# Ledger of designs, part 1: designed miniproteins, single chains

Scores and structures below are computed, not measured.

Each design is a single chain, and the fold is of that chain. pLDDT is the mean over its residues in the fold that is shown.

## One batch from the design tools (miniprotein)

Design m1
Fold by ESMFold2-Fast:
Structure m1 (fold): chain A 72 residues (1-72)
Amino acid sequence: SAEEAYAQGLELYAQKDPRAAFAFAEALRLDPRFSRAAWQLMAALADPAISSQIPEAERAALLALVDRVLQA
């Protein structure tokens, strides 16, 4: 579920694991109105400990996803 993906993302983020960003993205894929997941994805992408481990093209795609959800 979106809530399970979100919870997994929080656990991964606590460990500074870059998979946290993808878990929050999965929560948004399952529920595009899950604004908390969008804000957490933004926070993860703003954290150098997370973002430095994600390839630039993938970071750009994740940022576009956040922009789409938060501008809707």
Scores: mean pLDDT 83

Design m2
Fold by ESMFold2-Fast:
Structure m2 (fold): chain A 97 residues (1-97)
Amino acid sequence: AARGERTLALVRAQGERDKANVDKEFEKAKKKIDELTEQALASPDPEVARELMEQIKKLAEEMEKKGKEDPSLQGAANRVKKYAEEALKRVEERLAA
């Protein structure tokens, strides 16, 4: 009896931890993307803005690689990729203006 109850509690605890880790990893990446995006939008130098855009792209690629190696992070990787694409579009629109 005790072994079955302990196994179910561990499965539930792992599910809650996995969700918390996905949310934490996404929030951490989002904060980095927001900081890089603000720096790119504030920069008067187009070369600096392009370098910051490359850093945003690299961050999204690193998260996608982590999601392929760890399926529990796939949800975070997908969210980071979409968020990075929206951030890059905002920087490109400002550079074109």
Scores: mean pLDDT 77

Design m3
Fold by ESMFold2-Fast:
Structure m3 (fold): chain A 94 residues (1-94)
Amino acid sequence: SAIAEEKKKKLEEKIEEEIKESFYRMKNTVYLSPELIEELRRAGFTDEQIARLVDMAVKERASVEELADELLRIAPGLSRREAYRLARRIMEEA
């Protein structure tokens, strides 16, 4: 049944999404303190977006300014001062 196959695909996609979210959550705890992760989540960042910021700091050797600009791109409601504070803390902990 096409309906049963669609339901199975949606379930598989949901399981894959939950595994992916769990992976990013665990990865972030290797690099960042629980306190910083919770601050980023309260600011509206997903665990995938937090993992992207970690990759920018660790793998891409991004500057504090480049991280702050990415923070503001994802969460334009942040003040520039708050974005730079969070960017510096990510760089210090990663």
Scores: mean pLDDT 84

Design m4
Fold by ESMFold2-Fast:
Structure m4 (fold): chain A 61 residues (1-61)
Amino acid sequence: MSREELEREVDLAMAQIIAGVGVATGDPEGAREMFEKYAATLPEEVAEEAREHLEKALAET
């Protein structure tokens, strides 16, 4: 696995963790706001994919 692939997997996992906090607290909008602050540090391509993972995790509840 390349370093880029590992970094991407970590970023996707972070999106899922943030979504989980939003679900647990009943604050999905707060989770989205927290994620956007994190996503600002990522390349746009990775941020877009991680955002999709966040929305899927929020919707699965």
Scores: mean pLDDT 78

Design m5
Fold by ESMFold2-Fast:
Structure m5 (fold): chain A 77 residues (1-77)
Amino acid sequence: MLTPKEIGERLKEELEKRGFKVTVLAEGTDLSSIVEMLRPDPNTVFIEVGDDKRVRFAGNLSDEQLEEIRRLAEEIR
């Protein structure tokens, strides 16, 4: 059974293999504020995995990229 940290690490590895740049953030981080502040390049993804193993993610991403990330997060669970 994967820990939240292991889920975050596996999701990062899978997304980086697919051409994304991934930053794993601490629980309770406001992802929306980070995206607005940093104005990340396309394909840059910020992810957070809470103690509930829920994956939250944000970035300057297309709908297709958001769907891909969501699907990968569900497969890693």
Scores: mean pLDDT 73

Design m6
Fold by ESMFold2-Fast:
Structure m6 (fold): chain A 81 residues (1-81)
Amino acid sequence: SKEEEEKAIKLINSPDPQKRIEGLKLAMKIENPSEELIKAVIDALDDPDPEVRKAARETLNYIIEKHPEKRDLVVKLILEK
């Protein structure tokens, strides 16, 4: 839902690395991830915490595998970083 997606984005932007990991895991459960959510996951790829970076890679891979139609969007967002 939109509410669950907003919760995931808020958690990913938390100052607490454990909450950022929680948000990245929640992102995997979002049925139709928005560009905003995907961008938040991509931004987490260069998080200062190595466990957050690992979770971001796992979440992004999951999103691409579940939603292959979003691959071009993911590539675009990575290049705009």
Scores: mean pLDDT 88

Design m7
Fold by ESMFold2-Fast:
Order: sequence, then C-alpha cells, then structure tokens
Structure m7 (fold): chain A 74 residues (1-74)
Amino acid sequence: MSEETKEAVERVLKTIKEKGAEAAKGLIEGPDIYINGVLNPMKKTGKFLGYGGTIGGNIAAVVYAALNGLEIPK
C-alpha cells in the first residue's frame, strides 16, 4: 500500500467514524463505482477482496474493512 493511500485512508476513516459510512461516499472519486465495484462485494462476502489499480477504490476497500473488523493485508 502506498503512502498516499495510507494518508488518504486515515483522513477518510476519521471522517466516517465521526459521520458514519455514508460520509465516505462523498470523499471517494466516483462513489457509485466504488460502492458497486468494491463495497457491495465486500459486504456480500465479508472479506477484503484485495487492492485494485485506483487510489479511490483502495481507500474504499480499506475503510470498509477497518470499520467492519476485516483483516487488511499489509
């Protein structure tokens, strides 16, 4: 995971802990694509599915995993 992803995840995670998971949608580029392509599959499987090629998608995956107690790969 890149340093940019770590910093962005920390910022987003702080915001959604204060306002709830809905706030993360507004902070992620193309919220519908990340909800349908990342968050909904993770909700269905109960697992972190891995990293993709986009920072926004990776942020969505890590934030969702952290909030739901799923294991995040190092």
Scores: mean pLDDT 61

Design m8
Fold by ESMFold2-Fast:
Structure m8 (fold): chain A 70 residues (1-70)
Amino acid sequence: DPLLEEALATGLDWPVRDFVNWLGRNEEGQLALLGLLLRLHPDVDFDRTLRAQGFTDADVRRLVEAARAL
C-alpha cells in the first residue's frame, strides 16, 4: 500500500527524535495522515510498530489517541 509505505518511510522508520521533530513541524497534517492509516488499515498494529521504533508508551498513547480523535 503506497500510503502505508510512505508513512512508514517518512515517520515510523526514523529515529524517535527525527519523527517527533517532523510531527512538530506539521502536527495537524501528520496526525490526520496517521488517523487515515488507522482507519484504512485496522489490521495493522501501529502501537507495536511505534514501540518497535523506540517510542515510549506515553508517546504512542498520545499519537494514536490524537490521530483517532480526527
Scores: mean pLDDT 60

Design m9
Fold by ESMFold2-Fast:
Structure m9 (fold): chain A 85 residues (1-85)
Amino acid sequence: MIVKVTLTAATREKAEEAGAALEARLKQLGIDASVTVTDNTATVEISGATPEQVKAIRAAAEELRDQGIIESYTIEESEEVPLLP
C-alpha cells in the first residue's frame, strides 16, 4: 500500500520543518519515506506501509499540528503500483 501524507503549514519554512520531522520519526520506526516540499506544503510518500504504520504516521502528524508546525494534514492510501504509462 502506498501512503501519501500532505502536510500544510503557514510558511514554506514550517513545511520543510514538518516534512523533516515526519521523515525522522518514520526512520526511527524503520520506514523509508520520500519527502517533497512545494510552497507551504510537504508531501511524504511511503511504499509498503502497514495499517499499524499508518496509525503511527497519523499520530506524528497530529503532534506536528498540536505543536503549531502545521495547520492541517491529509492521508491518502492507495494500492501499490501507480500505473505509469
Scores: mean pLDDT 78

Design m10
Fold by ESMFold2-Fast:
Structure m10 (fold): chain A 75 residues (1-75)
Amino acid sequence: IEEEFKKLIEKYYEEIKKQRNLLPNDAGSLAAKKAEEELREKYGGEIKVQIIDSIEPAGLFTIGNLHVGSKKFAE
């Protein structure tokens, strides 16, 4: 799920960056929100995100561990 979240953020960031002339931080925030909504709809649980790791080599994004209320991802 964490790797899936990273890939979704990267995908949405590239799409948003190309479609909108936004600053990288603003585009990253939008991408993260879209990725979070997709995961919540797909898995139906509460998702908590802590900022711990950088997604992009350039340091454009930082995401953390996903804490999902679903029993599928508990532990």
Scores: mean pLDDT 54

Design m11
Fold by ESMFold2-Fast:
Structure m11 (fold): chain A 78 residues (1-78)
Amino acid sequence: SKKDAILEAFRDSVRHLVERGLVSRETLLEMAKESSPELSEILREEAERTPPDARTTPTGVAALRELIASAEAKLSEI
């Protein structure tokens, strides 16, 4: 479905930020508290896969905020 495609693209993009060491587990969990239920679930799942020593970067925070805003906008159209 369109919703499933949006959620999967969001998950892949967040995972890419995690794999590049651009965001921390703590930042993902903090952003999850402010996100819609579906995005919050993905952020919590990716946080569990994030190494505990991973650190947040300004670039990573900006990218993550943009990804969340974009996904929220797309989900609101469904």
Scores: mean pLDDT 84

Design m12
Fold by ESMFold2-Fast:
Structure m12 (fold): chain A 58 residues (1-58)
Amino acid sequence: KDELVEEFQKRSGLERSVAASVAQALGYDREKLREVGDALKGVPDDQKLLKLSEIMSR
């Protein structure tokens, strides 16, 4: 689980507590975390939370 959170944080660029909350919300699903992390890759830091909210609101 710690490895999944670390990997997701590195991919997404999110702050650790946010990355951990998202990982828990996605049930520590490696594929979903990869998809969300890739979707946030290259998004400016000030826009990451907005983009994350859009992704998570389905």
Scores: mean pLDDT 78

Design m13
Fold by ESMFold2-Fast:
Structure m13 (fold): chain A 103 residues (1-103)
Amino acid sequence: AEKLIEEARAAAERGDYETAARLLAEALDIAVKNRDVETLKRILELALEIARQSGNEEVYRVAGRAISAIDDLAIETGDKELLEFAIDGSVELLSMAVDRAVS
């Protein structure tokens, strides 16, 4: 998953948000299958960063999927810190959606 995240960042730096979203989605699927908390958190952080900078809807959707995956894992494991991480991500994603709706 690490290589996919690096490739997604490089794609976003080139303005290729379609490729960035696809690579992040692939990395997300791998991280979910492996229950890799650290990789899930990194995917969410990068997806939120790219969504903030670009306004790209596909990257925004990947961020939403990452939040859902982290939330599910946090509930399953009883990890309060991980749940707070998902909540913070949800608040940021909602703030971006509100800004887009009222602009």
Scores: mean pLDDT 83

Design m14
Fold by ESMFold2-Fast:
Structure m14 (fold): chain A 79 residues (1-79)
Amino acid sequence: ASTVVEVTVTLPGPGVMTQEEFDALATNATPLSEDGVKIGVAGLSLVEDPGFVETLRMTEITDAPEDKVYLIHLKRTQP
């Protein structure tokens, strides 16, 4: 069974993140956690949550994808 880890990362700038912005982060292999975890291209989704309007979720990373799954919530800072 895979170990599931949830991480929240706050990104600078206002407004709702677009799919294009999220794809740019994944393409640039940006580390989004203190463990140096990077966003994987596969498994990305743009999700609007009524409680967390500016949250995006990712379920794949480059670190042991068969044994480890990360759920990364991306949120923008308010101006």
Scores: mean pLDDT 46

Design m15
Fold by ESMFold2-Fast:
Structure m15 (fold): chain A 62 residues (1-62)
Amino acid sequence: SGLQEELGRSIAVHAAALMEQEPERAEEIRDQGIESVRTVVTDKDVAESLEEYLRKKYEEIS
């Protein structure tokens, strides 16, 4: 679980950085990041926190 959580956080941070780098694709990057987090992170609370992080990041740049 710890490895899945670390990978999920890494995915979320990378997706957030990519959204800032490519704002015109931010919605697509957000959605793909959320799907990747859901696939990797089996802990529901951790997955929901990372999804919320990505949604908030999108709101900041859109």
Scores: mean pLDDT 84

Design m16
Fold by ESMFold2-Fast:
Structure m16 (fold): chain A 80 residues (1-80)
Amino acid sequence: DELKKREQELREKEEKELKRGEELQKLLQEAEKEGVDENKILEILEERQELEREGKYEEAEKYFKEKLKELIEEAKKKKE
């Protein structure tokens, strides 16, 4: 059934988008909790926007998540 296959693909895409949103929200909350410098978060957001302007949307999202995780780890070390 072609319709069921297309519906399944749409559901999988929707689930992936929801999961990405949840991961990003959790990382932002953790960054705030750990006292990450908001200026550093803004710099990463600007870099993400630059990548998006170049049409590199997947790279932009990956870059943002990776850099945000790095800042969280640095903030945790600084608290010691």
Scores: mean pLDDT 76

Design m17
Fold by ESMFold2-Fast:
Structure m17 (fold): chain A 104 residues (1-104)
Amino acid sequence: EKKKRVEELKKELERLIEIVRKSMRELVEEARASEDRNRVELLMGIAIGLARILLGVLKSELERTEDEEEKEILEEKIEELEKLIEELEAEREELLAELERREA
């Protein structure tokens, strides 16, 4: 019964994270295709914002969770999102630097 609950939580988290990741991917692809600095900043800002919102939700769930196995799953997903946010912030800086170079 405990194992089933952990599996259901993992499956639901993976589903929700995938929905958010898909939306972020579409925003990032549009940013990469854009030569408008303001549009790149807006699209990347929304993508990073979505990841930060999901991170906040998962951290709140971790604080409420007393089950050790559920905590491990949440901690794993939190680490994945923190890494994704760092990668998105780095890509935003690279895209903006490339546009600045083209305008120089």
Scores: mean pLDDT 81

Design m18
Fold by ESMFold2-Fast:
Structure m18 (fold): chain A 64 residues (1-64)
Amino acid sequence: MLMSRREAVAGVLVGSGLATPAEADALADEILALPELTREALSRIVGRPVTDEELHSLRLAREM
């Protein structure tokens, strides 16, 4: 099966240390529900400041 957008976003969250595997699916759903992924929205969802690289990787995963 092809990787879903949810799987791509969850994978980036876990791989970047932004989420645990247990919370990654729920956080991925929240990120995908946003009309636009901003740094402020992402920082609020993950509960910490995010880097430009982390934001860029998650924006790419959302567009898959």
Scores: mean pLDDT 78

Design m19
Fold by ESMFold2-Fast:
Structure m19 (fold): chain A 98 residues (1-98)
Amino acid sequence: MEEEINRDVLLALVDIVTGILLSELRHAPPEEQVKLVEDSAKIAERVIETARKLVPEGAPEVARHAAENFEYVAGILDPEAAKVAREHAERFRKLAEE
């Protein structure tokens, strides 16, 4: 039960990170998008690392959820930032396979 709660909290943190990124992207010029994606990816990676330490059973799901969120964000970005977002999505997807 406590592990279930911790997993849900980490999934919610990934969604919060994605929501903040989407909000910031609405006000960002194309040249700022890459930095916003990189900064958000670092936070998402920290959430995945925290899941691996606190909820190992839920860590693959948290990583997969982060991958799916970054793939979604890539769909609304300019090509250069979209490439960076997809590279992070692929990296998170690999973490979900481990």
Scores: mean pLDDT 83

Design m20
Fold by ESMFold2-Fast:
Structure m20 (fold): chain A 71 residues (1-71)
Amino acid sequence: RNDGIRQVQRGIRHLRDGDLDGAIRSLRRGMRYSRDNPQAVQQLSTGGTYAQDGDIDSALRSAQQALDILR
C-alpha cells in the first residue's frame, strides 16, 4: 500500500518547513505502515533520531533513503 510512502513524503515536507514535531510524527506513522520492510523502518528510525537532534539535513537524507526503498 502507498500509506507508508505518503507518511514519509509528509515527513519530508515537515522537515523542509522546519516542523520537527510534525516530521517525527509522520516518520513514526511511516514506520508503522512499513513494518514489512525492515530497511525502510531502520532509515525512518534513523531520520526520526536526527530530527529529534535538530539535524534536519541528516534527517532528510535518511527519510529520502526510506522513500527510495519503499518505491
Scores: mean pLDDT 84

Design m21
Fold by ESMFold2-Fast:
Structure m21 (fold): chain A 94 residues (1-94)
Amino acid sequence: SMLEEDEARLERAEAEARELIAQGKGVEAVEMLAKLAKELVERNPRVSEAQKAAFKAYLDSLVEQAKTASPEERRRIAGHMVALTRHLLREIAE
């Protein structure tokens, strides 16, 4: 049920991110997704501290990229964050 709960939270965040992007708030959307992704990974005891650190660093890199990105690139970054987080949660749950 933790995986199902995490996936449901991620789906809701993805929908909220699309709304923010539609409002021209692409950076805020990427920052919100990064915050949620870090929270979901941080609470998972199957993720090593090294994996958590690497994932958080990569998400921070994507947030920095979003600040200077076009609106189209911000949409792609947001989608990539969701896909990457979903993949990591599924890999760890197995």
Scores: mean pLDDT 83

Design m22
Fold by ESMFold2-Fast:
Structure m22 (fold): chain A 81 residues (1-81)
Amino acid sequence: SLSPEERAFLQRILDLAKAGKLDEAKALVESEVKRTGSPMVAYTAAAAVRASDLPQEVKDELIRHLRKIAEETLKKLMEKE
C-alpha cells in the first residue's frame, strides 16, 4: 500500500515528467533507490508512469530507465552469499 509520503513522491515524479524534466524525474528515483537500497521504489514509479496520462513516448523512456535501475538493484541484492 502507498503512504501519503509515497503518493507525494510519485506525484512529484509525474509533475516533472509532464513539464519535460525527464532527467530530474530520473534523478529523483535514482536518489531514492540509493537511499532505501530497494528496487521497489523504481518498480512503483514505473507503475505510476504507466498508469498516468503522459504521452506514450515519455512513458516508454521513463519506464525503460526505471526498469533498468530496478533490475540492476535487484541483481546486486541477489548476488549475496
Scores: mean pLDDT 83

Design m23
Fold by ESMFold2-Fast:
Structure m23 (fold): chain A 75 residues (1-75)
Amino acid sequence: NAMDLLHEGMKALDKGDIEKAEKLFRQAAEEAYRQGDLDTLNALEIAAAVVSAVGNEKEREMARKILDYIAELAA
C-alpha cells in the first residue's frame, strides 16, 4: 500500500540511497492519490518538508522534487 512504499522510501533514505528513496516516494504519492489516501499524502508531505529543512544538499533537492510532484498530482 502507499504507506508501505513511504516506509520503504524512508528506509532507503536512511541507507543513503537517494535515487531509490525518490522512486519509492513518487510511487507512494501516486498510489496514495489513486486510493484517495490523504493520510499517506500528508505523511509524505511532512517527511519531505523535514528532509528539505535538515537534509544534505542532495536530500533537499530530492525532497523539493517530491513536494513539487505531489502538488502536480493535486492539479
Scores: mean pLDDT 86

Design m24
Fold by ESMFold2-Fast:
Structure m24 (fold): chain A 64 residues (1-64)
Amino acid sequence: ISPEHQKVIDEFEKELLKHFSEDTVKAVVDQLRDIVERNPDWSVEELKELAESIYKQLLRHQEE
């Protein structure tokens, strides 16, 4: 993956680690990385939008 895409993934991982367990964060980050590797045409903005969507979904499930 590109350095720009890796930076988005790293920032996302750092943010998730504030709220979720290491196991959960690893699973989510691994999934996001797999999606990016399968979709190399995706822009940094599209990746950020996907990451934000995943984050909101995880927060919703945690909020009882």
Scores: mean pLDDT 77

Design m25
Fold by ESMFold2-Fast:
Structure m25 (fold): chain A 83 residues (1-83)
Amino acid sequence: MHWGDEVPPELAELEELARKEVPDAKLVGWILEGEARGVIYLKDEVLHVFYRNVPASTLVQIAKEAKEKYKLKTLGLDLTRVE
């Protein structure tokens, strides 16, 4: 998992989907590891994750890291599993 605002070309479809669904959210990271893929957006105190083949344990770890990185008291999760 990577924190950043530039997404690899392999994640372009997930980034396009996220742009349509959460246009006001900021890209904060991405996942590209084997068959696991995801794009991570933050809006207010809600983390929006559009993902494929990502274990629940990895999603929980991302949420913990985001809460620490952005110094949030609370963090909502909006998880969208894509085919």
Scores: mean pLDDT 81

Design m26
Fold by ESMFold2-Fast:
Structure m26 (fold): chain A 88 residues (1-88)
Amino acid sequence: MHIVGNRGGVGQFYRVVQQYRTNVPIPGTTWYGMVHGTTVGWRNGGGPQGIIRQGTNIGNQPRNMTPQTMPQVMRGGRNVGINTRRYR
């Protein structure tokens, strides 16, 4: 049984803290809200930079994900976080 990225026995989780801005559809409505906040989670064996900027595709959440506050601002603001360059 080979586990990819098995370093340290138990899957090593990196605590991911990311700031994000994205337009999210409000369920049951035609409105869009802009989410701007900080998410704290864990990623197994992945580097925090480069990956988290892609909208956090966590396929195997560990056990307990830190819930995030979703403040809603009507209308998406400026260019929302997907195409913005962060490497600097």
Scores: mean pLDDT 36

Design m27
Fold by ESMFold2-Fast:
Structure m27 (fold): chain A 100 residues (1-100)
Amino acid sequence: MEEEERRRKEEAHRREMEELKRRVEKSMELNFISAEKVAKRNPEIAISMAEANGRTLAWRARQEAEDPKEGERVARHAIELTRENVKKLEEKIKKEKEAA
């Protein structure tokens, strides 16, 4: 009985954290698409936007999570995605400069 209740609470908490992580990933994907469009006109602004959006999503993850440790894990995931997106933008900008 107690183990079943503990498991149900764990599953509910896990689902909330997975939903928070999914929302962060979706927001990051949309922000990256926007940054790619801006990169065609102004590469420096695109990189700044990606970094700023990543910081905002990390902050939101920490605020929305009921468990500070889980919020920090989702925030770290947002920071990691931001680093990957910035790297992708930088590589794309470099290729366009080399093609010019």
Scores: mean pLDDT 78

Design m28
Fold by ESMFold2-Fast:
Structure m28 (fold): chain A 60 residues (1-60)
Amino acid sequence: AAVDAEIAAERERYEKQIELLKKSLKEMGYPDEFINKVIETLKKIFDSRLARRRAEAAAA
């Protein structure tokens, strides 16, 4: 479905942003445990946003 394609594109954009942030934090010398928790939090936020988008499209 078109919505699935849009969600996939948004997910890819979010993944690229997460990867950039991860590299930046690692370069700054933050511990891997800290970086992992930050990334996990962002992934949960992005997943929630994508899930809401799908739910809103289904409810429309």
Scores: mean pLDDT 79

Design m29
Fold by ESMFold2-Fast:
Structure m29 (fold): chain A 74 residues (1-74)
Amino acid sequence: MELREELRKLVSDEAADELVQTLDDLINDPKLTFEQKKRLLEGRVDIIADREGLTPEQREKVRKLVLEYLEKKL
């Protein structure tokens, strides 16, 4: 819930929901290594940043926020 609200400050509601869903899917995937999860998550952030027209600074804020969440939950 808190992560979604922080993401909504930087991206659309749809993009925030997409990132939260991607995180949940990656956290619960037993087949992927941490490095694979991180790479896939970074790829999703790049796609969203390009789609939403984020600045490099906004992209880095989103990337840091979702990666810190992934690390905390693993």
Scores: mean pLDDT 84

Design m30
Fold by ESMFold2-Fast:
Structure m30 (fold): chain A 99 residues (1-99)
Amino acid sequence: SSEVEKATKDILSLSDEELEEAVRSLQALIDKYGSTLPEVIQRLYQLILQAYEAFLNKDVEALKKSIEEMKSLLPQLPPVAQEQLEFAIKVFEKIIEKL
């Protein structure tokens, strides 16, 4: 929980400009490398991008939808990716609590 709390605080401390830069950087990586990745991983990165965009726009409903879709992908991911996504989901859920 301490790691989730730290990550939540770090993300909430980002300025809108820093968050916009993060979204653009992630989109650029998806555009450049996405086609080389398995379809389930491409979908995961799109959901992460959507979650950051929802957070930038303070769109709680869009963020909740992204989390629900991320949860539906968990069984399709390899163990390391599952653990990382479970951590990310907990962080986004904590962000929603503070919005």
Scores: mean pLDDT 83

Design m31
Fold by ESMFold2-Fast:
Structure m31 (fold): chain A 69 residues (1-69)
Amino acid sequence: MSKEEAAKLAEEAAKEAEKVLKDPKATRQQLIDAGNKADKGAAAALSEGAEEEAKRASEMGRQLRDKVK
């Protein structure tokens, strides 16, 4: 995977996570799935050196986990 592809994956995952986080009707499973996707996007971006996109996706994953708690 290229750095640009990994950055895009992380950015898309972060945007989806933010949308789910703001949805008052989101199910617990949707919050968990979005959080997992954000974490995977962050890991991919970090492995390819896209640190800013990785940090944002990781932060969104953390906020989703906090909401599930």
Scores: mean pLDDT 81

Design m32
Fold by ESMFold2-Fast:
Structure m32 (fold): chain A 118 residues (1-118)
Amino acid sequence: MKRVLIVDDDQEYREALAAALRARGYDVTALGSAAGARALLDAGERFDAAIVDLDVPGGDGADLIAYIKERLPEAKVIGLTADPAREAALLAAGADDVLLKPIPVEELVARLEELLAE
């Protein structure tokens, strides 16, 4: 069973995405903050993929992606942003793909499954 980390400050989207992935047979950990994600990684938790959406003031999407890739270099990471100007920074941090919001949950799940099939 593949394990997916979701970090998204939007509770409704985070819960919808987590439910969709669980219905597909993934083990999902869903958090609203970078600090919570870092604590799990520091505790030795392993993930096969991560979805990071921290487009808010005080959000640290690029730094969290870099942190995930340092601890889990084989994990597939998708960055989400509403700002196209942030795409280069998320890719430079180690994101395997960057998707622009708004994006339907079903499209994000399909993209994640494509990355995990590689």
Scores: mean pLDDT 83

Design m33
Fold by ESMFold2-Fast:
Structure m33 (fold): chain A 89 residues (1-89)
Amino acid sequence: MKDLRKRLEEEVKALTKDQSEATQEEALWVVREASQRASETYKANGKLSKKDIEDITEWTVARAEALTGDPALAQKIGEIVRKLLEEYS
């Protein structure tokens, strides 16, 4: 899972390139936390279950929306997280 955090950061930087620096930093914080949660679950269980991916994705969307105030951006961040986490199921 060493590449998960880097890939999440790269995808989210591309998604938020035209956003404010504050929004970019908030989005990066959210995906770093999502990556940490996924990494801890993966180390414990050897894989991510469908429920683990759903729980992490739902947390990511809720937290991104709360921090950025942008539900559409939060959903796009959640889609990136879900797609990358599915590679570890």
Scores: mean pLDDT 87

Design m34
Fold by ESMFold2-Fast:
Structure m34 (fold): chain A 60 residues (1-60)
Amino acid sequence: MKTKSPAEATPEDIAAARERLREAEEELRRALEEGASVETIIGLELRVIGLRLDIELLSR
């Protein structure tokens, strides 16, 4: 059991997670625009998916 986890689902936690998601989505979009490597693009896509899941868990 993880009692140290910020499982409080505060508005600030959700807002911070959404801002990180926005940054990751922007970074992915720029990487696609500049023709980054497939490996880099996949890594950024996985980061976006992870952040989306975190937000879903926090917003429940």
Scores: mean pLDDT 76

Design m35
Fold by ESMFold2-Fast:
Structure m35 (fold): chain A 130 residues (1-130)
Amino acid sequence: SAEEAWQALETLKKNPDLPEEEFKKLLLTVLLSSHVPVSEIQSLIKELASKSEENKKILAKVLEELIDYVEKNLTPDGFLTLPDGTTILAYPYIKSVLLPLYEEVKDLLSPEVQKRFEELLAEAKKLNEV
């Protein structure tokens, strides 16, 4: 819900020392929501990454879960359905949400995960160019 996504965003901003599993759950709630503006998502990612190396490690794990979600839900025509049922273009979503995460945590990712992300971004771009 919109309320759940905004409450998750506020909790993440106010509580930098959350347990890892709660941090991941709240961040996935925000990042997989259609209800939070892209500017707020990008601001949150930058803020969380700047606070600690432990935060960056959790952000890297969240990115891996988002890559898995997009790979499983990307349609042949380039659309993505979010958990709230909203259908969006995959490339703008990956570029506005996953790419900012990737830029903050790239050095913490395995070569396999880096390759998966780069291939996913390229495929989504190709599908949304036509």
Scores: mean pLDDT 86

